# Ledger of designs, part 14: designed miniproteins, single chains

Each design is a single chain, and the fold is of that chain. pLDDT is the mean over its residues in the fold that is shown.

## One batch from the design tools (miniprotein)

Design m460
Fold by ESMFold2-Fast:
Structure m460 (fold): chain A 85 residues (1-85)
Amino acid sequence: MQAELEAAEEHARELAAQLEAKYGGRVTTRVVQVSPEVVRGAVVVHDASGRPVLAEIYETRGGETRLVESQAPRLAEYQAALAAR
């Protein structure tokens, strides 16, 4: 129970740090315990206007963390803007 939540929070924190280093943007995390054995974590990269450019949702269950959904609505535009600088 607590171990799953702590593992999910650690994973989200590590991934957020990696994405912040890679993209230089603001990264936010949200971790929610969905059931006693399942925790979901979301990591979102934002552009300078606060709009989401990459959102990844992970599920931690039975000691394993897996990517369950990835959305990149503005990632290509954001990366192009970074490459232009």
Scores: mean pLDDT 78

Design m461
Fold by ESMFold2-Fast:
Formats: C-alpha cells, sequence, structure tokens
Structure m461 (fold): chain A 75 residues (1-75)
C-alpha cells in the first residue's frame, strides 16, 4: 500500500531527526530539529488515522506533546 509506504518513510525521517537531535549541542539547531519533528509527527498522525491505525495515532499524539514540552524548555 502506498499509504503504508508513506507511513514507513515518515517514521524513518523522524528517527533520523531524533538521532540528529541527540547529537546536537547548539540550542538554536535543537529548536529547528524539534520543530521539524513536530511537523512530521503531525503528518504521520494524519496518515496513521487514514490507515485506521487509531491506537498508533493516539501514541503519536502523546509523543508530539512530549516533543512540544521539550521545545518549550529550550525557548
Amino acid sequence: SALLEEIRKLEAEIQELAKQYAEETDNKKKIEILKEIIRLLDELIRKAEEAGMHDAAEGLRRARKEVEAELKKLE
């Protein structure tokens, strides 16, 4: 399914950004990475809901709130 391939691609992109975040020492760049993670999480949540993956979408919404809280600590 094209939708499931898009979901897997978004998951891989988020995981790569999470690795970059863990290695980053500059707060401005950390903020940029977290904002991009939030953007991709919003897209992934929409696609998970389209795929009927409601439990996964709820887990992703919780993860998004955690990333948003992390972002607020750096701003």
Scores: mean pLDDT 90

Design m462
Fold by ESMFold2-Fast:
Structure m462 (fold): chain A 70 residues (1-70)
Amino acid sequence: SMEENMKKAVELTLEVMKKYNVPESIQKLLLADPDNAEKLKKNIELLLSYVSEEDKESREKLEEALKLLE
């Protein structure tokens, strides 16, 4: 379901945010609207732009999260 997909996408994104020491206030802001898949997708794409090109694990997690929202 979309609800389960969004939950999984949030969990994957949160793991990457924690690894990159994203402040909790920013985590809440970027993940605050669970009913808006397009907004969540844009915020995940923004986070992906900050992830190192060499960090394949984090990039793959964010790409999986984006696929779950399609």
Scores: mean pLDDT 79

Design m463
Fold by ESMFold2-Fast:
Structure m463 (fold): chain A 93 residues (1-93)
Amino acid sequence: MAARRQQQRDTLQNIIANGDVRADTAAQVQQYLANDDIDGAMQVVRDDVIRRAIVAQRSGNTQAAIDLIQRFADTFGLSQAAVDAMIAQVNAA
C-alpha cells in the first residue's frame, strides 16, 4: 500500500510541477496531499481534465477532448472502462 500511494503522490506532484492543471486546481491537490487524501487529490485532477475536455468538445475539437482523457488515464494506469466513463461524463455535460 505505502509504495503505491507514494507512486500516486509522486505522479500528482509531477502534474503540478509540469503545470498540467490550473493554479487553483494545483492548490487544491496540494491541500488534499497534505491531508494524505490521495483519492481526493486524484478526483480534483480528474474534474479539471473533464472540465477542459468539455471546453475542447464544445469548441468542436473532439479529438483534443479524447486526448486529454486518455493522457490522464495513461498517467494513472486507468482501465478502458474508466476512460469510457469520463467520455460519457463529458458527453452528458
Scores: mean pLDDT 79

Design m464
Fold by ESMFold2-Fast:
Formats: sequence, structure tokens, C-alpha cells
Structure m464 (fold): chain A 89 residues (1-89)
Amino acid sequence: GSPEDYPAAGDANRARGDHYLALGKETGDLAYYEQAIREYQLAVENYQKAILAQSSATSEAPPELYENLAKAQQNLAEAEALKAALLAA
């Protein structure tokens, strides 16, 4: 993959994270929360790489990229909190 692929890769990872998070909420299965966490971590990494690559090229990254990063970070925090709650029960 090239720097141009990072936004699309981040979007794909976030969508997979959303899918696994929904399955975790529906089933209460720890494995789905762990998959959601991994996918959201990859989404955060890919969005950060996209921001770095675009900022290096133009001294500026699009606002949408920061918004998508923030959403991935928020969803990651939710998945981690739900996993922690399940393990504490």
C-alpha cells in the first residue's frame, strides 16, 4: 500500500470494527469485542498515516480525515470499555 491507500484502508477497518462491535453487543462474546478493538486500532493507525502523508505533501490534511480519526478513537474507547465491563462481570 501507498500513502494514497491509507484513508480507504482506515474506512474499511472502521467498518469491520463497527460490524464486530455490533456482534459483541448482540452476543456478549468477548472474541467479537477483541476483533472490534483490533480493527479500530488499525483504523486509527491508517488515519494517522493518511494525515501525516497529506500534511507532508500540502502542509494540511482535510478536516474529514481528522473527523474520521476522532470517530475511530471514540469507537475504540467504547469497545475497550465494553470489553472491560464484560470481564468485570
Scores: mean pLDDT 85

Design m465
Fold by ESMFold2-Fast:
Structure m465 (fold): chain A 86 residues (1-86)
Amino acid sequence: SSAAQLAEQIKKLNEIVDQQRNKLDAWADSKNLPPQMRQQMQQQIDGLKERGIKKIKDGESLDNVEKLLNFEVNNIKDYYDKLLNP
């Protein structure tokens, strides 16, 4: 991809990540998630962002990266939900 096209796709991915981050923050607030768990969750989202950028640079479509991101965000929610309900 051209540098301009790559930059545009990364910008769009950042916007998608920010939207998912806001949704997870709202979910964590509704569940009264402990501060340390919230910090770990934010670090996991940061890792998903880095992997998503790498996939776009490797030629993966934004649509496929968004689908994988949504799947992994749901897995993060399920993980913390299980920790709260042992």
Scores: mean pLDDT 87

Design m466
Fold by ESMFold2-Fast:
Structure m466 (fold): chain A 68 residues (1-68)
Amino acid sequence: KEELIRRKITLAAFYLYRGEFEKAKEVIDYLLKEFPKEEILRVIDQLIAESSPTDAKILEIIKKMIEE
């Protein structure tokens, strides 16, 4: 469960890094349909804490997309 959420967040971050915003949003929409928002936010906060400053910036963008 947690590993799947981490993998999907990483995939969305990869798409954002490549400028593929529509694909990133599709992955985020999938997560929001399959998992509680609080669980996704908990996992992304862990990823932000574990990441370099550059990667954390992309993850913060994903977090804002989820919070909308």
Scores: mean pLDDT 81

Design m467
Fold by ESMFold2-Fast:
Structure m467 (fold): chain A 85 residues (1-85)
Amino acid sequence: MLSNKEFIALIKLLSLMQRAEREGLTREQAEEMIDLFYETLKRLLSKEEIIKVLEAAINYARKRGWDFYAELLEKKLEEVKKELE
């Protein structure tokens, strides 16, 4: 179960992805959006909390058929996990 902070972060990320999908962002713009959001999350959440948010967002994106965004989030998740090693 996600904490209130993790849940709010998830909803914000999902809202950004939905807007990006609607506006037809390029791959480069989508990667920049995810990177800027990650920088914001680093100020508010621990790395462990960020991992939970990213995993939940990936699951949601896959269920919605947003495979492009799911792949970008999976790449970011692996980068964050390596920083914990």
Scores: mean pLDDT 83

Design m468
Fold by ESMFold2-Fast:
Structure m468 (fold): chain A 81 residues (1-81)
Amino acid sequence: TTTTLTLTGWFAAEEVTAFLVGYEDGKTWVESLPATVVERTPEATKHRVVASTPSRASESAALGLRPEQPATGPATVKTEE
């Protein structure tokens, strides 16, 4: 059964790349996905990014966000299913 994966988080980086990470036979693979900025803090210091994929690979996969700059401070990650 295929399930939609959704990930959201707060990042200080201006550029955030969403990626799908899978693990198969002792190896990790990564695929780039689109990410959308949906909210910003008053100082524009952080922004909330959302990424979603309607399906996953044959093996187990996880959705992640990769900022170009390290995010410092509180962050929340939410996963569906």
Scores: mean pLDDT 60

Design m469
Fold by ESMFold2-Fast:
Structure m469 (fold): chain A 75 residues (1-75)
Amino acid sequence: MKVEELIKEIRKEAAQPNPDVFRIATLLSQAISEAKNDKQLEEIRKVAQEIAAKHSGELKAAAQAMIDMIDKRLS
């Protein structure tokens, strides 16, 4: 699946009344794995940052872990 399609699915799931944390974490992990360049990693990071800003608890923690993973790859 293309990174753009994965981002669309992540945004759709995050907009649900009760977002599936495991599904969002899995889709973010897939997007990071499918990223071919730093521009795509930065786009995925922005999505994870938006999720971390709008949510709390387990979903915020999962999004923050994905941001940390992306930052290590961009270093």
Scores: mean pLDDT 84

Design m470
Fold by ESMFold2-Fast:
Structure m470 (fold): chain A 84 residues (1-84)
Amino acid sequence: SAREKVAAIARRAAERAIEKTEGKKREVVELAARAFEALAAGDRERAEELGREAEKLFSELSEEEQKELEEVLEESLREAKEEA
């Protein structure tokens, strides 16, 4: 199903991004990954809460760190799509 495929790609992307990041950037990825898992489980309320925390923490990063994290996420997503 589409939900299963999205969940599998999201998990692989998160795993790769966690390995490529550290500190606050890693915390953003971990929160985002938990939000996607909550969505996959049907827990929309928890997903929204975790997503807001991830976005808030992301906004606390410098513009350079935000750009670096976006690049890591894009690369991790590309790698996950190729592997899933």
Scores: mean pLDDT 82

Design m471
Fold by ESMFold2-Fast:
Structure m471 (fold): chain A 92 residues (1-92)
Amino acid sequence: MEEAVEKVADYMIEKDKELGIEITPEDREVIRRMARAAVEDLVKTKGLSPEEAAEEVIKDIDERYKRILEGMKKNGISKEEFAERIKKARDK
């Protein structure tokens, strides 16, 4: 489980860096929590192994980052605005 969570979290952090988003220690904790929830959900709902779940989550992350790039370009969202949305997600 832990290795699968770390793999997903590391991938999310790398994708955020590609978007030019600065990752704070607090953001890293939120990302790890999100990664764990996603992996555990797929293990419970689809009966996947933790490693298979991590692969599915990574595929979903890749698709989401493509949509984020498209959405940022279409709606003129800045890096600052996107970082603020990540912070709001932590509060919910």
Scores: mean pLDDT 74

Design m472
Fold by ESMFold2-Fast:
Structure m472 (fold): chain A 55 residues (1-55)
Amino acid sequence: MSSEEINALIDEIIRLAKESPEAAKAAAEFFSQLPLPPTLEQLREGLEIARRAAE
């Protein structure tokens, strides 16, 4: 896994959370259930959840 892929996913999630309170809530709820640090798969799942909440 490249650090660039992880950073890109984190940046996109943060961007969506800043633009949509629904995305922020959904992402926070999802990630609060996970052990730290989240995996690349969990980051991708969190991004998808945030995108769905923003729609």
Scores: mean pLDDT 78

Design m473
Fold by ESMFold2-Fast:
Formats: sequence, structure tokens, C-alpha cells
Structure m473 (fold): chain A 92 residues (1-92)
Amino acid sequence: RPYEELARAYELIQEAQKALSEGNFEKAVDLLEEAARHAQRALEIAKEKNDPVLISQAELLLAQVRYLLKQVIEKSTDPEVKKRAEEILEKL
């Protein structure tokens, strides 16, 4: 359901921001990958329903995921964490 997908994506983004502030880039990437899946599902449902408000909300959450993944790529020194973040970003 789009509301559940949006709510879950938002919660995961907040947890990812906390992990990033703590320097836990591996946890941040895991949370952002899950957030991306929920936001993409919400966007898919929103497009099927032609709901412009829901589309806008899902796209905003995906923009936040992209921004935080870019921060992980810039700030992490772990090449495997960077590679995972880049691969997730490319699929968005």
C-alpha cells in the first residue's frame, strides 16, 4: 500500500541520517537501499493511480535517498561501501 511504503521509506531515511551522523556508513547504505525499495514501490503504485500528490511525495523521498547516497560516496573511505552506494544510486 502506498501510504505504508512512504512511511517505511521516511523512517529508514531518518535512521540512515542518524547512522551517517555517527559515521556508520555501512549501516547508512543498508538503510538507504531498503528506503529506495520502499520509495520506488510507492512511486510505481502512485503512477498506476495517476496520483500527482503521491508521485511528488515518492519522488521527494527518492531525491533524499540519492542525496544521502552521494554523501556516503563522498565521506566514506571504505571502497566496498562506496561501490555499494554507487550501484544503488545507478539503479535509481
Scores: mean pLDDT 89

Design m474
Fold by ESMFold2-Fast:
Structure m474 (fold): chain A 107 residues (1-107)
Amino acid sequence: HMSVEERIRELLAEVERSLAARDFDGFYAAMEKIIEELKKVTDPELAVDAVESLLGLAYLAGRHATPEEKARLQALIDKVVEITREKLSPEDAARIEARAQELLAEM
């Protein structure tokens, strides 16, 4: 049994390992699991930290991705932004959305 914070930390490490191994199916599976864990987060600071980590990892994957992989990353980033609108203050959600748009433009 793990706390949500411990589970998110473990899944972030799994995402990083999958990305390093170029296991994109494992990468997307781990990212989807983090998104589900984010729905359970009640601490706004933990939610912000996890979202920022997810966006950074998605950006790193996107720099070397095919057009099809970039479409999958965009869909995943859209899901993250949707969750931030539900979980975070309007100010934090707007900041995260702006950062996501900036990262997508650089992919």
Scores: mean pLDDT 79

Design m475
Fold by ESMFold2-Fast:
Structure m475 (fold): chain A 61 residues (1-61)
Amino acid sequence: SESERVVALLKGLLKHWILEEGMSKEEAIEVLDKVLKTLEEQGIKISEEQKEELYKLIEEL
């Protein structure tokens, strides 16, 4: 689905930002919050389970 492709892309971007660019976990959470809000405003439906996967990824990095 479109949401699955978006989640996969976000997982890759979050890993890059934190591991390669030195972004803090707190900053990554703030960026993710804004991105998820923008996606919802554009009609892209991300499930609560998919959101939890993204936040868990940040916590585990």
Scores: mean pLDDT 85

Design m476
Fold by ESMFold2-Fast:
Structure m476 (fold): chain A 57 residues (1-57)
Amino acid sequence: MLEEAQREALRVGEEAKALGNQTAADSLQEAVASGDVQQVRAAAEAGKSLIEKAKAA
């Protein structure tokens, strides 16, 4: 569902911003604004990967 994907992407974006990755946060916000569920899901998955790598460093 688009709303669920958007909610997840926004959470991922907030976490990315908290870790100092503003570019990832901005990309997630743009994906949410597009209303395209495929773009929203892809952005959320990419953001999660970046967050995990940042936490592991």
Scores: mean pLDDT 78

Design m477
Fold by ESMFold2-Fast:
Structure m477 (fold): chain A 74 residues (1-74)
Amino acid sequence: SSAEHRALLQAIRAGQLSLEEVLAAVRRYIEEGRYDWADQLVLAAHLVFDAADAARLAAEYRRWVAEHERRLAE
């Protein structure tokens, strides 16, 4: 829901979520076709996570979106 998404964004910005928790949420949104919401989580994480963790999250996001798009095209 939009309320759960807003709470998740706030938790990320407050530094309350681990990288693994954010990765899990991003993957779930992508599998649901919510690329817009997944992108918002990645952008929020970029403000709080270190460069290495932010880069890993961005790389996994791009990979998972590409994989999901390929499955939809089949």
Scores: mean pLDDT 88

Design m478
Fold by ESMFold2-Fast:
Structure m478 (fold): chain A 89 residues (1-89)
Amino acid sequence: SPEKEEEKKLMLALLHYIAANSDIEIAKTYIEKGKLEEAKKLIENVERIVKHLEEIRAEMENPKHKEYIDKLIEEVKKKIEEAKELLKK
């Protein structure tokens, strides 16, 4: 059903969001340890996750679900910017 397909997409978005937050925290730990190359690679992986979230959002029909994913994307993008600032020194 359309409702079950939307639910599956929401679950997939949530799993991507959890993975993104995990990778950002690991990246911050790598920055603290001076492993800047490894941190940069993790941040690039999180940027790919944001692209996947945007693709999931585009496939959704329910405006409230789109708004929910927009909030997840905005939160992850802010965390990417914070991690990139830590890399600049």
Scores: mean pLDDT 89

Design m479
Fold by ESMFold2-Fast:
Structure m479 (fold): chain A 89 residues (1-89)
Amino acid sequence: MTKEELIEVLEKMKTVPNTDKELIEKAIEAVKEDKFGEMMGYLIAMQLKELNEKLTDEQIEAYGEALKKRGYSDEEVDLFAEALKEILS
């Protein structure tokens, strides 16, 4: 998926009822800065807020593993975890 395609998808998500438009805007800015781990953190935080879910150690591990399989670095996975904690705290 190209950055342009990803931004297009994120813009369409803003039209979905009950989406957190501020978190989507932050995700779009992260994509523009090539901070894809941070983008994923904001998107997962938005989904967890929608579902009123708490992060478990197993969920954090599973998300980190999925990001690494998609070519994200350890540093990007750390940024992902920090974004999740910031939004869900």
Scores: mean pLDDT 72

Design m480
Fold by ESMFold2-Fast:
Structure m480 (fold): chain A 80 residues (1-80)
Amino acid sequence: SEQEKEKKELLELIKELEKALKEGDLVKASDLLVLLIQKLYESTLSLEEKKEIAERILELVEKYWPELVSDVKEELEKAL
């Protein structure tokens, strides 16, 4: 289904985000965050699935880039 495809693409981008954050590639991590938030906003996923994806993104930012947590949380809330 379209939703299954969208969820898979978002989960793969989250894996790339985690890798970029672990490697300290903040330029790539920033680009991936912008792309993830945009794709989540445009996705046809249910509200519950969007919340699950948003929580995963926020958890990674809290762990590896805590200075951006408030900004990322605000943008993710707009995507829901």
Scores: mean pLDDT 86

Design m481
Fold by ESMFold2-Fast:
Structure m481 (fold): chain A 91 residues (1-91)
Amino acid sequence: SEKEEEVLADARRAAEIAASLSEEERKKLEESLKELGATEAEKKVRELLEELYKKALDGSLTAEELKEILIEMAKILGLSEEEIQEIEEAI
């Protein structure tokens, strides 16, 4: 679904650029995380995005951790096993 693909793409993009994020870019990412809705699924996705963001800022984000966080988000968003496998292969 469109919303699921967008959230996952945004999370991946955030991770890819995290090491080069300026203070302004960090604020924009924080604002984007706050725009996720109030459902339990959206709250869990927000928590995973916040974890991804923090690890990326710390320079401690490994390819394996990125994969684990994206897979967990994909499961919460209801992605299929095939879609999850594509995420694993893309990292």
Scores: mean pLDDT 62

Design m482
Fold by ESMFold2-Fast:
Structure m482 (fold): chain A 57 residues (1-57)
Amino acid sequence: SIMEYSKKYLEALKEANVEKAREYAGKMFEEQAKHAESLGKDQRLIDTLRKQSESFG
């Protein structure tokens, strides 16, 4: 879930683990994209969220 990945992202930042922080940021954006798609949101928003996820890894 977005909340779980957000928590893991913050834990990675606290540990100064850049690789884990980037991984969880990417997973958060992918989960946001899936959630937006399930709600029938604008395709431009979904595409933007997926591109942001890809930019993290």
Scores: mean pLDDT 80

Design m483
Fold by ESMFold2-Fast:
Structure m483 (fold): chain A 64 residues (1-64)
Amino acid sequence: SSSLEAERQRRLLEVVDEHNKRIEEIENDTSLTPDEKEQKISELELEMQRRLAEVGREYRERLE
């Protein structure tokens, strides 16, 4: 249904928006070295991918 698809898209956008905010916080943290920033950003990327996969699984069951 179009409403369920819209809800899924909203959830995916929320995950991406939260990820982008956390990336900005790390990039703006003057106490972190470039290497520390790279490591933390890599960790956040993996976390985002996991969250996106969770949303995908949830809505796959509801759409099928």
Scores: mean pLDDT 84

Design m484
Fold by ESMFold2-Fast:
Structure m484 (fold): chain A 75 residues (1-75)
Amino acid sequence: LTPEQEKEIDEAFELMAKSVGKIALSNSPASLQPLVQKYTDLLLQSIKARSEGRLDEAQRLLEEARRLLKEVESL
């Protein structure tokens, strides 16, 4: 993909992630809202890092988000 096409795809995923994050926050118990917010922030940071060409950082942020999701599921 060209850098321009890759940016358009990343922007689309960022918008989708923001929408899903808002829905999750609205429907989450108050006790879980901080964890849900942190998960959403990690996903958005990963998408931004990817759009900026920082692929290693994007991958690390995505793995951190996955670990946080497992932690929430175990609560």
Scores: mean pLDDT 70

Design m485
Fold by ESMFold2-Fast:
Structure m485 (fold): chain A 95 residues (1-95)
Amino acid sequence: VKVRTYIEFVGSGFDRSARRLVLAGRVGERSEESATKLRVTVVREYPDGSRETVEVDIDLPPIFLDTEKETIDTDTLNNALNTGLEQGRKKLEEK
């Protein structure tokens, strides 16, 4: 039986015009505030189409977003996402 575990960005996105991470429902907040916490949904999907989900809050250093240059530090973001995925995977295994 093949089970998939992945991160789904529910309630978050990247604003291409501003080149910043924006949380859904927090549009208009400062990018520094968005940078301090990233909420991700970790999904475990079973072959029958059933899904288990858990939300994980990941702390991000504010400096990972260079809002003046309209760039994002992709290495810092990728490391944070990997941390969140592992935390979510552990929570799903404990259920």
Scores: mean pLDDT 54

Design m486
Fold by ESMFold2-Fast:
Structure m486 (fold): chain A 57 residues (1-57)
Amino acid sequence: KLEEIDKQLDKITEQIKKLESQPNSPENLQQLMDLGVQEVDLAVKKVVLKKELEKKE
């Protein structure tokens, strides 16, 4: 549901902000890349779900 996806996106954004405030380490950079991919995937799912909800209502 849209609210759940929004909460997941907010959590990812907060995690990215925390990692950006930390020293640049290979581990932090890898986590930033992984979080970025997850953010894009969730944003795509949100757009698709929103379009489907608009069609049903």
Scores: mean pLDDT 77

Design m487
Fold by ESMFold2-Fast:
Structure m487 (fold): chain A 89 residues (1-89)
Amino acid sequence: DETKEIIEGIEKNVKEGKLTAKDLIDMIIDFLKSGPKELQEIAKKLEEAIKAGDWERFRELMEEALELIDSEPLREILKKLVELIEELR
């Protein structure tokens, strides 16, 4: 399962200190910016929320983004990135 291998690779790199919370945030933003217009607008709002330190708004925006994503594998990867960011903060 490619999705499972991607998630396990991310978790391992986080545990080994190779991926920081900033790296995970950048991965989310880059993914959303590569998506349709609605996801690109959420990416801009996420950048603003992160700059403000508004982690509640970050969570709300991620929930909104996940509702717009049709791919279950991509939703699982993004959910894992959010979990890891919260654990690192």
Scores: mean pLDDT 84

Design m488
Fold by ESMFold2-Fast:
Structure m488 (fold): chain A 71 residues (1-71)
Amino acid sequence: SETQALLEEAQKYIEEAEKLLPKVKKNKEELKEQIANIRGALENADTLEDARAVKESAKKVLEKAKKLAEE
């Protein structure tokens, strides 16, 4: 289903963001909290709209993790 595919993509983005955490020196705790919040949203996502929102949030947190890991 489209919902399942979106949730699987969101999970992948979250996992990639978590892999970058050891390289993050500044704002690491804030990033951890954001990842935890998105994981909670993913666990509670029951609709296609929720799945799209969670995927977008997960993608954004991954981009933030990449930027912070480069600093």
Scores: mean pLDDT 86

Design m489
Fold by ESMFold2-Fast:
Structure m489 (fold): chain A 75 residues (1-75)
Amino acid sequence: SPAEKLRRYAEEIERLAASPQDRAAAEALRSMAEAVERGALSPEEAERKVRIAEEMVRLARRRAAGERVTYREPR
């Protein structure tokens, strides 16, 4: 489910090098997972949030590997 994926991505971001920004991102993803479970988001919006979370995880992995990264919201 989208909510399950959002929670897993939040956990992965927290496992990577924790920064205030990473912690805020993980918290935001957990809030989105709760909204999805309550039916507060449309299916299309939930899927968009999952895609955004996937990109955030990719950037967090690159930062953990010592690469310079900037956040950009996927289309």
Scores: mean pLDDT 74

Design m490
Fold by ESMFold2-Fast:
Order: C-alpha cells, then sequence, then structure tokens
Structure m490 (fold): chain A 75 residues (1-75)
C-alpha cells in the first residue's frame, strides 16, 4: 500500500503543481516526505492514516488541499 501511495503521489505531483517542474527523483522525495509525516503519527493511527491518505490523494485537487487533508488525519 505504501509503494502504491508513493507511485500515485508521484503521478499526481505534476497535476497538483502544474506551475512547477519536478524530476522523478524530486517527486519520489516529496512522496517519501509525505509518508514520513504519516509515520510520525502514533502507532495506533498509522494503519488508519494509510487508508485516509489514499483517499486524500484521490480527492485533493492541489498540494495545499492534500496537506490539509493529511493534517486532518491527526487527532
Amino acid sequence: SREEQLAELEKRIPQVLPHRTFSEEERRAIAEAVLEFIGELSPARQAWADVRLNLAFELAKDLDELIDLIKGLKP
């Protein structure tokens, strides 16, 4: 699931931030940073956060909205 989330985020970064150009390496780094942020949640929330993050990637129309949805995962 995490690898699928990384791949999906990498695909969406150019769509979410069309005014920015990112290499594959930069997109991977951003995706990893996002998932690392989720990993900082308590262990009890990590599995739930993975499900919610997948929905956030599907629903978010821009990076700011994605960040806001991710913030909503924390208590």
Scores: mean pLDDT 60

Design m491
Fold by ESMFold2-Fast:
Structure m491 (fold): chain A 114 residues (1-114)
Amino acid sequence: SAEERRLVVLTSASLGSMAIHFVVQARFAEKQGDYERAELYRQAADELTTFENAIEANRDGPTATVVALIDAAVATLLAQADTFRQRGYYEGADVLRRQADVLAALRDEILAAS
């Protein structure tokens, strides 16, 4: 449906926006000499970009494929959030968890619109 397509586009755009945010945070961490934090932010940005590209490529594909990609993205972001938390980077962990919650909500809306 048109609403499913809108929600898929919104999901992709949300991932892209967050990837840009983490690239900026990585550069800031590098300037502060915190190379571990910079590496974690860069890894998170790369993962977000990978899921953005995969969802965009499947935008006009089966709903089940898009939902499976969103579920994989949610699981990946939660695992990254746990890594950030274990390293004491609570702000980054909270941002990743909030992004996972947004994606899970969008997944539920896509399923309701299908």
Scores: mean pLDDT 87

Design m492
Fold by ESMFold2-Fast:
Parts: structure tokens; sequence; C-alpha cells
Structure m492 (fold): chain A 66 residues (1-66)
């Protein structure tokens, strides 16, 4: 099965720089694991890499504010 790597760089609700990374067998699971590492209120640019094909996708992720 394809393995995905995700990396996020952004800021939390206090404007503090945050970064996180995760890997999973699916892109959805990798993003879910990534979200679990980010503080509430984080807005981050996320890069998703398919480690099997080398394809890269970019998106924006917002973690709901507490």
Amino acid sequence: MPRYSVRAEGRDADGRPVSASASAPTAAEAIRRLMAQLPPGTVARVRVTDLDTGEVYETVLEVPAA
C-alpha cells in the first residue's frame, strides 16, 4: 500500500511558530495523525508526499480553536 508522509508549518492561536510531521499508510490517516500533534487554533500549510510515487500535494489545515 502507498505510504504517505505529511509535514505542517504554521502558527498556533498565540502566533507561536509550530511544525509537525507524521506518516501513515493513507493520506487521510497521515493528516489525522498530524492534526493530533498540532495545538488548537493552528493554521498551517501542509505538504503531503506519496513515498511510493514521489508525488507532492499542498493544502492548508486549520485546527479548530479551543
Scores: mean pLDDT 79

Design m493
Fold by ESMFold2-Fast:
Structure m493 (fold): chain A 86 residues (1-86)
Amino acid sequence: SHMERVREAALELAKEIKENPNMSDEEIEELARRLAEKYGLSEEEKRSLIGFGKTLKKNLDKIDEVIERLEKGEDPTRAVMKALLA
């Protein structure tokens, strides 16, 4: 489904940020744009993916929980919300 592509893009972005925790906001935005193109996301979904990546950079201590939730099939907004509230 289209929502599964959004989840897969978010998962790939989260894993890249985990491996490269010193990425700048500009590098995260560039990666998110490339992933949005790769997964065929809309302009609105691309903007959401950029925001998702920036939120993860500010909350690296929660990144493993976000990744686990995405791998279990949770949508990116729900995964972030639950991880940040834990």
Scores: mean pLDDT 88

Design m494
Fold by ESMFold2-Fast:
Structure m494 (fold): chain A 92 residues (1-92)
Amino acid sequence: SLAERVRAVAEAAAEEAAALGLDEEAEQIRREGEEAARRLDELAEEFGLPREELAEGAIRSIEDALTLALRKAGFSEEEARERAREVVEAAR
């Protein structure tokens, strides 16, 4: 499901952050992904909203959160963005 995809992306991003010792950032990414997945199911089921667009929005938010975490770990902006994108795309 789309919610499962959002959760999978959040878990992959959280594992990447945790591997760098960013445990608080990893927990935040996991929490935000779970909240987005729950909201996706609730809103899309009730109102016929575009589920794929909502899921893509959540995935972009997770990628941004991982990018910020990687920058805190000392990666440059370009390296952080590229690495976050690779992790997210691999988990899709």
Scores: mean pLDDT 84

